# Designs tried in a protein design run: designed miniproteins, single chains, continued (2). Part 61

Each design is a single chain, and the fold is of that chain. pLDDT is the mean over its residues in the fold that is shown.

## One batch from the design tools (miniprotein)

Design m6105
Fold by ESMFold2-Fast:
Structure m6105 (fold): chain A 87 residues (1-87)
Amino acid sequence: DESAALSAEELRARALAGIRANIEAAYQQLKALAAQGSDADAARILAALEAGVAPEAMVDELEREQGLSPSARAYALAVLTELRKLL
């Protein structure tokens, strides 16, 4: 099979796909939390991401928030961890 002969470029593409999948999973978890209607921080972060806010702005948002909800903070930290792999 073609998948048996991966180049360095294909291996990098697979690593990037993994990072993207992890960010997407964290985004889906945030959407579920926001849908519960009890977490205003999760809803605000979701709205910013859906508006196309840059990853650096998510870092800034996390740092600005005093007492950010545990769920919203967990999402932000998960995304930041994955984004650091791209930097």
Scores: mean pLDDT 69

Design m6106
Fold by ESMFold2-Fast:
Structure m6106 (fold): chain A 85 residues (1-85)
Amino acid sequence: SENTKAILLALAQDLHSERIVEAVKRATITGELPISLEEFKKMPLKDQMRFVLEALGILFSDGKSEGYLQMMAALALSLPEIKIY
């Protein structure tokens, strides 16, 4: 969904990863998550991490290449703390 895309883009910007931003721009998110970006920002860190993993699962289930799997691995390794602008 557009909310998922916005969250992933904000996360990619916070992680300072041009590769993540590029891959999100190349991907079409066809999944739906029952939460807005504003709600995401208010979540505890552990719930934010879980939400991002679920969002990546939707992204990868709905239109995938090996590049997206590499991004999932990179993002999972980069999830010790999530910050949103």
Scores: mean pLDDT 49

Design m6107
Fold by ESMFold2-Fast:
Structure m6107 (fold): chain A 91 residues (1-91)
Amino acid sequence: MLEKEMGPEEEQKKVNELVLEGMRAAEAGDTKAFLEKFKRAIELAKKAGSEISMAMITMALTVLRTYSEDPEVKKAADEALEYLDEAIEEM
């Protein structure tokens, strides 16, 4: 069976890395990479049961939605927030 090598601290670090990469992708106008990174971060936070990670992801998406002038980035942030809300309900 595949064994999980990551501890809780490593999982939180990976979530943070994915969020930062997603924010960077959004800044570059790469909405596909942005969505992929944030969905991965949300899935990891959900598996970890981390409310702190979920709150951090929510903040990052909210900042992007508010700060970005790109309508496609705003739309992608809305989509990611809906995905995150569903994940929180399943935790």
Scores: mean pLDDT 79

Design m6108
Fold by ESMFold2-Fast:
Structure m6108 (fold): chain A 72 residues (1-72)
Amino acid sequence: MDKEKALELVDKAIEALKAGDTDAFFRIMKELMEIVGKENAEKISKILLDYYAKGDFEKAREAVKKYIDEIA
């Protein structure tokens, strides 16, 4: 798995959520799916959206990075 590329896509997904760009978010998540697989991409999306609802983007990034470290 390309961990560095996966983390770059996660950062882009967070920026899309900050901008309120739902279309960009789902496009980026589709790219992430090609790297980590559908199940892992769905779990990452859930983590990002859960922390987004709380307004805590730093914790979103930390939680996803930890998850990617566990699956890499």
Scores: mean pLDDT 82

Design m6109
Fold by ESMFold2-Fast:
Structure m6109 (fold): chain A 61 residues (1-61)
Amino acid sequence: SIDDLRSELLQLKNSGADPEELLQLEVELGLIDIMRAVSMPQDVIDKKVAEVEQELQQLKQ
């Protein structure tokens, strides 16, 4: 879920991860919120969420 992604991002901030990469992920999460607010098709939103999840997992490695 988006809340889970935000929780993971917060944990990465607390661990001292790269602020530039963290900012990029925050912008992408904000974009997902906008997409939901304007009622974009759910499949489009789900694809964007999956992309952000993949980016977060790469950053954790």
Scores: mean pLDDT 80

Design m6110
Fold by ESMFold2-Fast:
Structure m6110 (fold): chain A 95 residues (1-95)
Amino acid sequence: SEKEKKIEEKLLEEFAKDLKKLGVSDELIEFAVEAIKKAKKELNIPIIELGALGTLVVNKLKEKIEEGEEISKELIIEAIQEALEQLGYEPIDLS
């Protein structure tokens, strides 16, 4: 529905803003947003769980940054895969 699309857009905007606050580059933020969109489409993730997925990914990446790790496409994929597993979803290829 149009209402669900607006909620999705807002959740993805909030996710992108949270990553930007962590110092993640615009290129890597765009990659992360597209990876989340791919996961949502392939796994049919409901809107309520999309918010939870975004929060889990942000928290995982924040922990990696606090440990002194540099954020890469590989770390973003790993964070999304771990968050999906935590929410009970099957692994998907986000490469």
Scores: mean pLDDT 87

Design m6111
Fold by ESMFold2-Fast:
Structure m6111 (fold): chain A 96 residues (1-96)
Amino acid sequence: YRERALELARRVRELLRSLEAEEAVERSLALVREAYKELLKELNVELPEVNIEGIAATFLLSVARVEEKEEPTEELRRAIELLERRLQELGEKLEE
């Protein structure tokens, strides 16, 4: 798992550096969601899509914040804002 998590983080960092904030967030979230869905299938665990989205957004936000500390850019700050908003929306759904 550790090696897969490191590879996932590396791919996410590449997307955050290469793409505009909105596209970087969308592609990175899709990547992380797919990775977690594969892991859950290996473990024979089913989670609601909203839970998987929350996990993916939290992971991506952590990676983006680390990248911002190394090299702050407007695109990276926008990506962080988009992720914080996404997590807020998901939190409201989970309160149901």
Scores: mean pLDDT 78

Design m6112
Fold by ESMFold2-Fast:
Structure m6112 (fold): chain A 62 residues (1-62)
Amino acid sequence: MEEEKARKEAEKIVKENVEMLKERGIEPTEEQIKRAFEAALEYVKQGKPEEASAEAAEKLEE
């Protein structure tokens, strides 16, 4: 997969998870967002977008 496409997909996954957490009254820290993005990017590169979303959600709630 192209690096740029993988990055955009990972950013979208993290942003959607951050939005859902904010609706629940949870504001992730910038450090949590960074770790979530790195984890999501790794799984997106492997062609596993569902795993990317799940891992991002877990990192954002640490």
Scores: mean pLDDT 79

Design m6113
Fold by ESMFold2-Fast:
Structure m6113 (fold): chain A 85 residues (1-85)
Amino acid sequence: EKEVKEALALIYEAIGNLDMEKGDYEGAVESYEKAIKLLEEAGIKSPGTYYNLGLAYRKMGKEELADIYFKKAAELGNQKAKEAL
């Protein structure tokens, strides 16, 4: 079960990354949120996924939401998120 959730989270993360490249920031948010939910259920921390979610919100002009996720990513050790704050 945990291994299946991790694999599915990686798929959603990849979809989110593709959506970011296409400029579909709303689609990227949905995919990264699904990835985070699966990783949390599996007990896995993903600072990079939180950083990417923050970046998607920033691209949408939602700075308050972007800052929330950048802070969470930074707390988990993501260096790019620390620089984005």
Scores: mean pLDDT 86

Design m6114
Fold by ESMFold2-Fast:
Structure m6114 (fold): chain A 66 residues (1-66)
Amino acid sequence: MSEEQRAALAELVEYSRRGDPEGAARAARKAVELGTPLADILRALQEGLAAGGQEGARAAAVAVGE
């Protein structure tokens, strides 16, 4: 996994924890565009949700389509 892919996943966790839907959606979309496996994206989102709440799940659903 590239450093950019790891950075995008870290940003997804951070924005989801912060309750920043736009940031979370952007980070998730960036990770997808970089070819990051969906399993890794979902794991990062789950970690963010445990700390931040439901906005990350909604943002990811919009970004990945489901």
Scores: mean pLDDT 73

Design m6115
Fold by ESMFold2-Fast:
Structure m6115 (fold): chain A 86 residues (1-86)
Amino acid sequence: SLSEEERKEAEERFREEIESSPLPEKIREALKLALEGRLEKALELLKEAKAPPEVMAMVYYAAGRPELMKEYLEKGKELQEEYLKK
């Protein structure tokens, strides 16, 4: 399990990745709302933006399993470190 501080750090890093993503603004906003636990509002924005099912699944995944965001961030760092070692 994640501490409250670790969860906030993971959410902030994922939020930064969303910000730098070339995704449409409404989709980025929906992902941020999902991270804040506002799943209903996030889904409403996605429906309004006519988002693909894959993006809908990503929002459900992010909202339901914030613990997994840490693993994704850790794997991302691991790949970056491997690239720098080459």
Scores: mean pLDDT 62

Design m6116
Fold by ESMFold2-Fast:
Structure m6116 (fold): chain A 61 residues (1-61)
Amino acid sequence: SEVDRIVGEALRRLLSAGLSDEQLAAASARIGELVAQYEAGKISLAELRERIEAIVEEALA
């Protein structure tokens, strides 16, 4: 699915960045929260993509 593609690309970027286990767990948890909100119909696919990108950018800053 498009969701699986977005999440997979985000996790690949995070794993490639050499983050600590704590940082990776925190970012992964936030991504999971956003996926749950999308599946509940609370956010759009576009908003899911934008918010996941923001999480990745914050983690890699």
Scores: mean pLDDT 86

Design m6117
Fold by ESMFold2-Fast:
Structure m6117 (fold): chain A 76 residues (1-76)
Amino acid sequence: TAEAAIRIAEKAAEYAEKGDVDMAVSLLHLGAKVARENGQEDIARLLEQAADEAEKNPSKAAEVFRRTAERIREMA
């Protein structure tokens, strides 16, 4: 569900705030896989884009993940 994807993005932001960007990115990839398996391709793509952006700019990962959660919430 969209709510599950929002929770995953919020949890990823928490890991990024603790300095664990690798765990945060892994959670987003898992979330994208689950979203895609449930037919939520748009949500899966948003999560994958957030993971890619976080890998390019780890210092902004938490901000990126929180914005992604907000975008998914707006789609619900």
Scores: mean pLDDT 83

Design m6118
Fold by ESMFold2-Fast:
Structure m6118 (fold): chain A 76 residues (1-76)
Amino acid sequence: EIKELERQAALYESIALLNRIAADTSRWLAERTEKRNPEVAEENRRGAEESERAAEEMEEKARELREKAEELRRRE
C-alpha cells in the first residue's frame, strides 16, 4: 500500500515535470516569436499558462499521496 502510494506520487511528479518543461518551452517560443508574430506569441503564452496549471495540479496530487504514505508509515 505505502509503496504503491509512493509509486503513484512519483508518476504524478514526473507528469508535473513534463508539464513544467512544456510551459517553459512555450514561454521561450513566445518570447522568440513576439516581434515577428505577436498573435502566435500570445497563443504560446496561453499554452504555457495551461501547462503550468496542469503541473500545479499534478504536484498537488503527488503531495497528497506522499502525505498519506507518510501518515501510514507513522501509524506503524
Scores: mean pLDDT 84

Design m6119
Fold by ESMFold2-Fast:
Structure m6119 (fold): chain A 97 residues (1-97)
Amino acid sequence: SLSPLEKALKEALNEAGITLSDEEVREIVTEAHKKAIEENPDASLEERTKLTIDYAVEIIKEKYGLTDEQAKKIRDNLYKKAKELVEESRRRLRELF
């Protein structure tokens, strides 16, 4: 199943008219997360989530041709959800332990 961030990104892209598979979304978020860790390994979970969003939107813009306006709308929408996405991820982690 998709992570909370992967699901939120897939939904935001669908609203922008871009339909990606669960596998494609996972690959993009995985690459973006690696770049976020490389840029700031000491970032908080919220800061890392926002960096991951920035890189994911950049990858999608380059690969699928998002306009600057579409990219900004997706980024801003996901940024507003970043705190809730972190809290949901922490909740799921507690359920595993």
Scores: mean pLDDT 82

Design m6120
Fold by ESMFold2-Fast:
Structure m6120 (fold): chain A 95 residues (1-95)
Amino acid sequence: SFEDLLDELIEFSRRNPGGARHLANVSRLVLEGLAQENPEVRKILEEYEELIKKGELTRDKIVELAQRLYEATGDRWVARQLMVVAAYELVRQEK
C-alpha cells in the first residue's frame, strides 16, 4: 500500500539521509517535468509545497496527495516519486 511504502521511505530517510536526499532530488526533477505537461500534477505539487510552507506536511496528507497523483496520471510509479520527496522532507523537518 502507499501507507506501507511511505513508512519504509521515512525509515530509509532517517537512517540514510544522504541517499534519501539524492533519491528525493531525482524524484523532484521527474515530478517537475511531469508538471510542465499535466496541469493536475502541477496543482498537486503546488499544494504539496504549500503544506511545507505552512508546516502542515503530515503522513496522512502525503498519502492523500500520492493517491490523487495516481488518479491524475494512472501511474503508481509517479505517485511513489511524490512519496520519496515527501518522506525526505518530513524527516528533514523533524530536526
Scores: mean pLDDT 87

Design m6121
Fold by ESMFold2-Fast:
Structure m6121 (fold): chain A 75 residues (1-75)
Amino acid sequence: SEAKARALELVKKAREEFRKNTSEKMREAILRSSEATMEAILASSKRLADPKYEKESEEAMERMQRVVEEEERRL
């Protein structure tokens, strides 16, 4: 019936709004956390002058970015 179709559309819209809000908040929290961590590492580590340690830090940031992208795809 038409009433059932309208009810299903309302449920679908509510689910999409929830997923968008959750994804955005999660992304912001992860990015903020990773930036603070990188700043602390840069401030405290003399070894970051070594190209090998710089590459490891870049790989860690890339992994965090992939987690954010995967969560966005699942939500």
Scores: mean pLDDT 58

Design m6122
Fold by ESMFold2-Fast:
Structure m6122 (fold): chain A 78 residues (1-78)
Amino acid sequence: SELEELEKRLLEILREIEKILPELKAKLSDDELKEYMGRIQSLVREFVSALERGDIEQARRALERLEELAEELKKKAE
């Protein structure tokens, strides 16, 4: 189902972020790390809220923004 695929993508993004977290902790300040964690939490909440309303398009947009954030974090981890 579309819901299962979106949930799977969310979990894959979160696992990717978790894998680079040690490098992020080494390269970012505590304040920068807290800001990024806050942005991740906000986007996850937008995704969940959209799914609760049945707004698949908004859920996809939240997921796309989270994917972009994950790519930004991967570059910071380099």
Scores: mean pLDDT 87

Design m6123
Fold by ESMFold2-Fast:
Structure m6123 (fold): chain A 87 residues (1-87)
Amino acid sequence: MEEKEELVRAVRRAVEDPEGWLKEVAKRVGKSYEERKERIANSEKAAEVHKKLMELVRRLAEELERRELDPEELLELVERLLEELAK
């Protein structure tokens, strides 16, 4: 899974720069969702799903600011967010 490989690299960056890590995740998740959105062109709820995606990213940023998450916890949290987007 190339997404997981990229997340592992992003998590390693989180050790040095948590904000940079979050931006990297947001870019990848946003891009993947944008492609999916085009295939769901007939869906008016696509905008709401996009908003939820952005809210999940903001929540992740807020968690990183409130507490210190180790790389494995960050990876699991991000994977959960991606899984919710897939549903």
Scores: mean pLDDT 55

Design m6124
Fold by ESMFold2-Fast:
Structure m6124 (fold): chain A 67 residues (1-67)
Amino acid sequence: SARRAAAARSAVLKNAGASEEEARRAGDAVQTVGPASAEEAAKAIRDAAPGLSEEQARGVGALVAGA
């Protein structure tokens, strides 16, 4: 959903300290995959923004699942 994609973009940019390009890729990946769980969201985010650590991706995934 657009809401979850926006949550992923914002969290990657502001909470993980990643670039705007990585944040955009993470948002696009969440929108394309449509993750059903925090774990699925974390995987999609890390695949799109490999510069993020597993811990950072997991944290963002939890925020996306709650959005």
Scores: mean pLDDT 78

Design m6125
Fold by ESMFold2-Fast:
Structure m6125 (fold): chain A 100 residues (1-100)
Amino acid sequence: DLEKKVQILRDNIERNATGPPELNELFTELVILRLQGSAPEELVAVLEELRRLLERLGASPEVLELIDLAIEHARAGDLDTALVLAGAAVSRFAQEKGLV
């Protein structure tokens, strides 16, 4: 049931997202891992993948700094702060993308 709910969430985000699908998918994975009570190491792995994607997409140093801070908080076990910082990075990137 959880796997089906995750797939429906992914499909709905891909269909309705205005940003890059890969970015929305990785952020969705972060939210799902947090909801599942996953280990910090799993969130760190997805955050590092999100950082690599943002860098490839030409994210500003400020966006990358927010993701680096999110990774640091996730490593410390502060997963809620890590999610807030990751969300801020994605939001800032979306705003910057609209100006380019």
Scores: mean pLDDT 76

Design m6126
Fold by ESMFold2-Fast:
Structure m6126 (fold): chain A 83 residues (1-83)
Amino acid sequence: MGEELIVEAVERAIAEASGPAREIARLALEAHRALAAGDEARAAELGAEVEALLAAHPEARPELAALAERAAALARELAAEAA
């Protein structure tokens, strides 16, 4: 349940984001899902794409940090509702 709540929180935070930060976060979530499914090759491919986009868009780093904080806040809210 904890993992599912984190994924839901991250999806919600991604939906609120825009521009390169949204694309990077979406690819990172896809990489996480690939790892959870046992597809390590796909996760590595997606991880490389995330790294390339971060190098191309250094301005996205502060927005990604804000997205991570938002996802953490949403995860806490969802966990409280599930209790």
Scores: mean pLDDT 81

Design m6127
Fold by ESMFold2-Fast:
Structure m6127 (fold): chain A 86 residues (1-86)
Amino acid sequence: MDEVVKRVALHELEELIAEAKELAKRAEKMGDTELAKQARELVEELERLKEEVEKAQNIDELYALSKRFVELSKRLKELEERLKKL
């Protein structure tokens, strides 16, 4: 296993989790309960992905997980854009 690739992925996931948690707090303060709920669900999905990355045994498994990482990162960006329009 490439420990550098795995460590970088875990660090990026920690940052996305922190950003999603902050987005949930901001959405709740603005009264958007649906956006806050979607942000919290994204946090749960990111935390599950982090567990799968930690359990990954080879580079091929990490590459398969990278597709979900890109999808979840895109969802975070879409939720942030929705908050900006409120």
Scores: mean pLDDT 82

Design m6128
Fold by ESMFold2-Fast:
Structure m6128 (fold): chain A 90 residues (1-90)
Amino acid sequence: DVSEEDRQLLERADELYEKYRDSFIKEIKEFMKKNNLSPVEAIKQYRPKIEAKVRELVREEYPDLSDEEIDRIAGLVTGRIIDDAIKELK
């Protein structure tokens, strides 16, 4: 069982992940190629930028959420994007 609050956070995270996953992975690939980095190094260097951008997107899409809820959603979305980037850039 998931609380209604946790369910809504997960649903919002899923929506943002599906909407922005491909664009963020493309950004990581472009950053990697432009800077001649390995996949691991590109992801490591770019992760903080993804986290910051995702936080901004969560706040813009869901302006009614608390900072704590925004942090949780941003963490979930960023984590899933990074996991996918690791798999795709191998």
Scores: mean pLDDT 83

Design m6129
Fold by ESMFold2-Fast:
Structure m6129 (fold): chain A 80 residues (1-80)
Amino acid sequence: SELEKRIEEAIKKVAEELNVELTEEQYEIAKELALKILNGELSEEELAEIVRNLPYPIDEAILIVRIAVLAAEEIKKELA
């Protein structure tokens, strides 16, 4: 879908801007989170819970969630 393509492009752009290289698994997690954020399914409290529950060191978990949030924000600005 067009939305899925926009999410992929936004995540890639944000990761490049932050100089972060995501694994394929981390990339897919960021995409799923960005989609849920765009659908209004995740609050800030739920995002904090996700950071604690991701199977990665806390610093990596924070970066994955941050990339998803920033990608969703970029898409929201373009769709508004």
Scores: mean pLDDT 83

Design m6130
Fold by ESMFold2-Fast:
Structure m6130 (fold): chain A 69 residues (1-69)
Amino acid sequence: MLSEEGKRILDEARRLVAEGKVEEAQRLMFKAVKEGLIDEGTALRELARATVEAGLPNADSAKAILDSL
């Protein structure tokens, strides 16, 4: 299960994606994975879902993230 801090980081990444800051969200998630707060597969899956839910024109970016799992 995700820690409270891991959940907070996911929420922040989702906000960045909603603001169109996908690259910043990706960097935040990779840093969290490196620090052991979130596992890589979970982070990439949740970020990809947030991108799709935000309805961004960059659906290809979400697909690329999902395909990297």
Scores: mean pLDDT 69

Design m6131
Fold by ESMFold2-Fast:
Structure m6131 (fold): chain A 84 residues (1-84)
Amino acid sequence: MSVEEQLKEAERAVREAEEFAALGKEYLAKGDAIKGTGYYILAIGHATHADLLAEQLKKQGHDDDAKRILDGIEAAGFTPRTKV
């Protein structure tokens, strides 16, 4: 995977984490615990994928790109494991 492809995939994963987290919150607020929990699990999966891609970007010396992806994960409401 090229750096450009990896970055696009990470950006998409961050967006999907944010979108599914928002859906999870919405359905929980409506009293639909099954849908709310399901969407939140999907959001965690996407956030984890973005975190792994950020770790690879960091290992390749793209610390600024990695930091931007990690900041996106935090903005979506998740705590990334990777640090820059």
Scores: mean pLDDT 86

Design m6132
Fold by ESMFold2-Fast:
Structure m6132 (fold): chain A 75 residues (1-75)
Amino acid sequence: MDPAVEKILEQFLETGSGEGFGIRVERLPDGTILVTNTTSLPSGGIRNLALQVGKALAERLGIPLSKIKLVDLSQ
């Protein structure tokens, strides 16, 4: 797994939120998890990183991918 993905996941699992490498992860009151690309520059690498974070979170938490929402703020 990408070390950036592991770092964001660990922070989220310990604190309920995580941020790094242009990605922010937060849990909404309804149980939905937002994975946000916060970079000002559109990047395939950052978008791919956001997808990997979302997939890894769904697996670690045992929740369906439908509870993970990817948001791109670079657009």
Scores: mean pLDDT 74

Design m6133
Fold by ESMFold2-Fast:
Structure m6133 (fold): chain A 76 residues (1-76)
Amino acid sequence: MEEFEKIYEKLRELAEEMAADPERGKLTFDYLKNLYPEDKEVIDLLRKAAEALRAGDQEKADSYIRKAAELFVKKM
């Protein structure tokens, strides 16, 4: 679905920013927790994705981002 693809792209961008700049990533996590307090699982998946990207595990990061997007869409 087009909506899923847009959310996936946005979440991937956030995870990449968190991986590239951990300080900025922390601010993004705080912002997301404020917007979606019931979606802690989604936020945790993004954190794991950023950590996987920093470790060079792109496949694991992709898996976490996809799961986060799926959960987010289901709760909309």
Scores: mean pLDDT 73

Design m6134
Fold by ESMFold2-Fast:
Structure m6134 (fold): chain A 110 residues (1-110)
Amino acid sequence: SKEEFEKEVEEALKYADEIAKLAKGEDKKRVEEARDRFAAAAEAALKDPSKIDELIEAAGELGRVMQEVTHKDKKNHKELAKLTLEFSREANAAIELATELAREIKKKQQ
């Protein structure tokens, strides 16, 4: 399931990158910064599953930034809303997989 986790993270990042392409100026920078934080948190959780809370926080922050960008952009609102929803689905799937990996590691250490 590490491979499944990595695929879900890659899909989430693709949707974040599509939102960044549609965003402008400071909002683009905010999406890119939150995206990089999410990517770093995912890498950290893969190496140390005890850091899953950091992944949850980073995913939540990126989702909030995406929702703010979506709300402001009247022209691209429908596309941005769809991309934000798809990001949330993939990010939640990644979090569930990381949670399962953390449980398996904990069982083997007991």
Scores: mean pLDDT 85

Design m6135
Fold by ESMFold2-Fast:
Structure m6135 (fold): chain A 86 residues (1-86)
Amino acid sequence: MLEVTAKLIRTQAGNVVVEVKVEASDKSETISVTLKELDTGYELPSVEAKPGKTLAFVSPHKDTRALEVKASSKKSGEEKTVRVEE
């Protein structure tokens, strides 16, 4: 079973950072994480992670206030989506 938690952080310089934590019941899983900016429609490059890891993504657009985070298990095909916003 796949779980995803995420939070959006705006830095003092106005940069948007999204921290994503992925977890799965099977620790041998490879989880693909993709982020889409809901304000711009821009998709960040996907990153692979193992369960229990925290990833940090930096948006190239300072005006981004909301993102959709999608995690997908390569082994099971299970997907989990969460929305983060400022």
Scores: mean pLDDT 82

Design m6136
Fold by ESMFold2-Fast:
Structure m6136 (fold): chain A 70 residues (1-70)
Amino acid sequence: EEEKIKKMIEIMIERGEEVQQLVLNSLEEAEKARKELMKELGIDESILSDKEAAKKLYTKLEEAYKKMLE
C-alpha cells in the first residue's frame, strides 16, 4: 500500500538517473530502460512526457506518507 507507492517513486527516481547515464552510451538502451520503467509504473509513454504523470506520482507519494503518519 503506502510502502509500495513509496517504493515505486524511489524506483522511478533510481532508474531515471540510470537512464540518464545510459543516454551517454546508447540512445536505444536508454529508450528501452525508460519504456521498461513506464511499464513497471503503469504509465503510458505519452502520459510520462506529460506533467500529469508527474502529478499522479506526487499525489500517490503524498497519500502514502499521510497513511504512514496515521
Scores: mean pLDDT 59

Design m6137
Fold by ESMFold2-Fast:
Formats: sequence, structure tokens, C-alpha cells
Structure m6137 (fold): chain A 67 residues (1-67)
Amino acid sequence: SKKQEELAKLQEISTEISLAMVRGDLEKAKKIAEEAGLKLEIFPADKWDSLSFSLPELRERIKELLG
């Protein structure tokens, strides 16, 4: 179904952005988000001297597809 195809695409995008962030490739993460029409928010994480990120639009779209 279209709903399952869209969910699979969003999950793939989420995975690719997460992998780019883990690798420290911020430019690749931003490019993937931009190509998907999603806003990527990056901020420092206090406890592990690492970066954290948020994809609020992607989270809402997945929630709508699952609801």
C-alpha cells in the first residue's frame, strides 16, 4: 500500500541520516534531510561530548502513518 511504501521511505531516510551523524558527516546528514524536505536540528549533547539531533517533521509524519 502507499502508506507502507511511504513508511519504508521515511525509515530509510532516518537510518541514512543517523549513520551520517554517527560518522560525523554533518554535510551529508543535512543534504539527505534537505532532499527529503525535512528540517534537521543539530545540538551538543552534554554528557558524552557528542552531537545529538532531531527530525520533528519526520517523527510527525511517521506518527500520522502509524495512527
Scores: mean pLDDT 73

Design m6138
Fold by ESMFold2-Fast:
Structure m6138 (fold): chain A 92 residues (1-92)
Amino acid sequence: ADERLAEAIEIEGELELARLRGEELPEEERERRAREARELFESLPEELRRRLLEIFRAGDEEAFRALLETEAPRAAEALEAAVARLREVLAE
């Protein structure tokens, strides 16, 4: 589960990085990658998906990070790496 969530986060982060750099992928490729990320997320255990969506809808960023660190540490690492890369690009 953790590995699939980490991969989904990595794909979404790559898409956002490309957008910020003005290196937007062709629409077809962007849609394919977004679908891959969605399919990975949908393949997660139902309980984990429900908890992630509940916290995300509540806007509780701290609880979201804490849940990932406990239940999906590789996904937490992927999120931290993606945020760090986005922060670096925005500082350029």
Scores: mean pLDDT 75

Design m6139
Fold by ESMFold2-Fast:
Parts: structure tokens; sequence; C-alpha cells
Structure m6139 (fold): chain A 72 residues (1-72)
């Protein structure tokens, strides 16, 4: 569910995985991580998805991230 709260550490692990799979550029990973850190140590899946869209990430990649986070 998009209103589910996750830790920044969980999101960071998922972003690193997407980066290593070639689904995020280094610039996207850095900018997204910085934007999320401003929200504090906990974020909703909706906030993560919104910030990823703002940084030009594809909907397929966003869906993959949300699936990874749902498993954590």
Amino acid sequence: ELDRVVSLDQVERALVRLYLEGLLSPEQASAIGRALSKLGPEVTLRQVAEIMREHGVSEETIERLLEILAGL
C-alpha cells in the first residue's frame, strides 16, 4: 500500500539495488537520496514514488522499487 511507512535505510538499500541493475543513473540515485533525506528517517511509499517521478525515473522502475520495499 502506498501509505505504508518505510525507513530511509530500507529505501536506500532498494535504490542501491536498482542502481547496480542499471535502472538508475548515478545522478538520479544521488538526487533521489538527497530529496528523501530531507523528509526524515521514515517515508511513505507514495513519497518515494513521487520523488522518483520528479527525477525522471520510469514507472516500471518505480513499480519494481515498490515491490522490493513491499518485501522488506
Scores: mean pLDDT 83

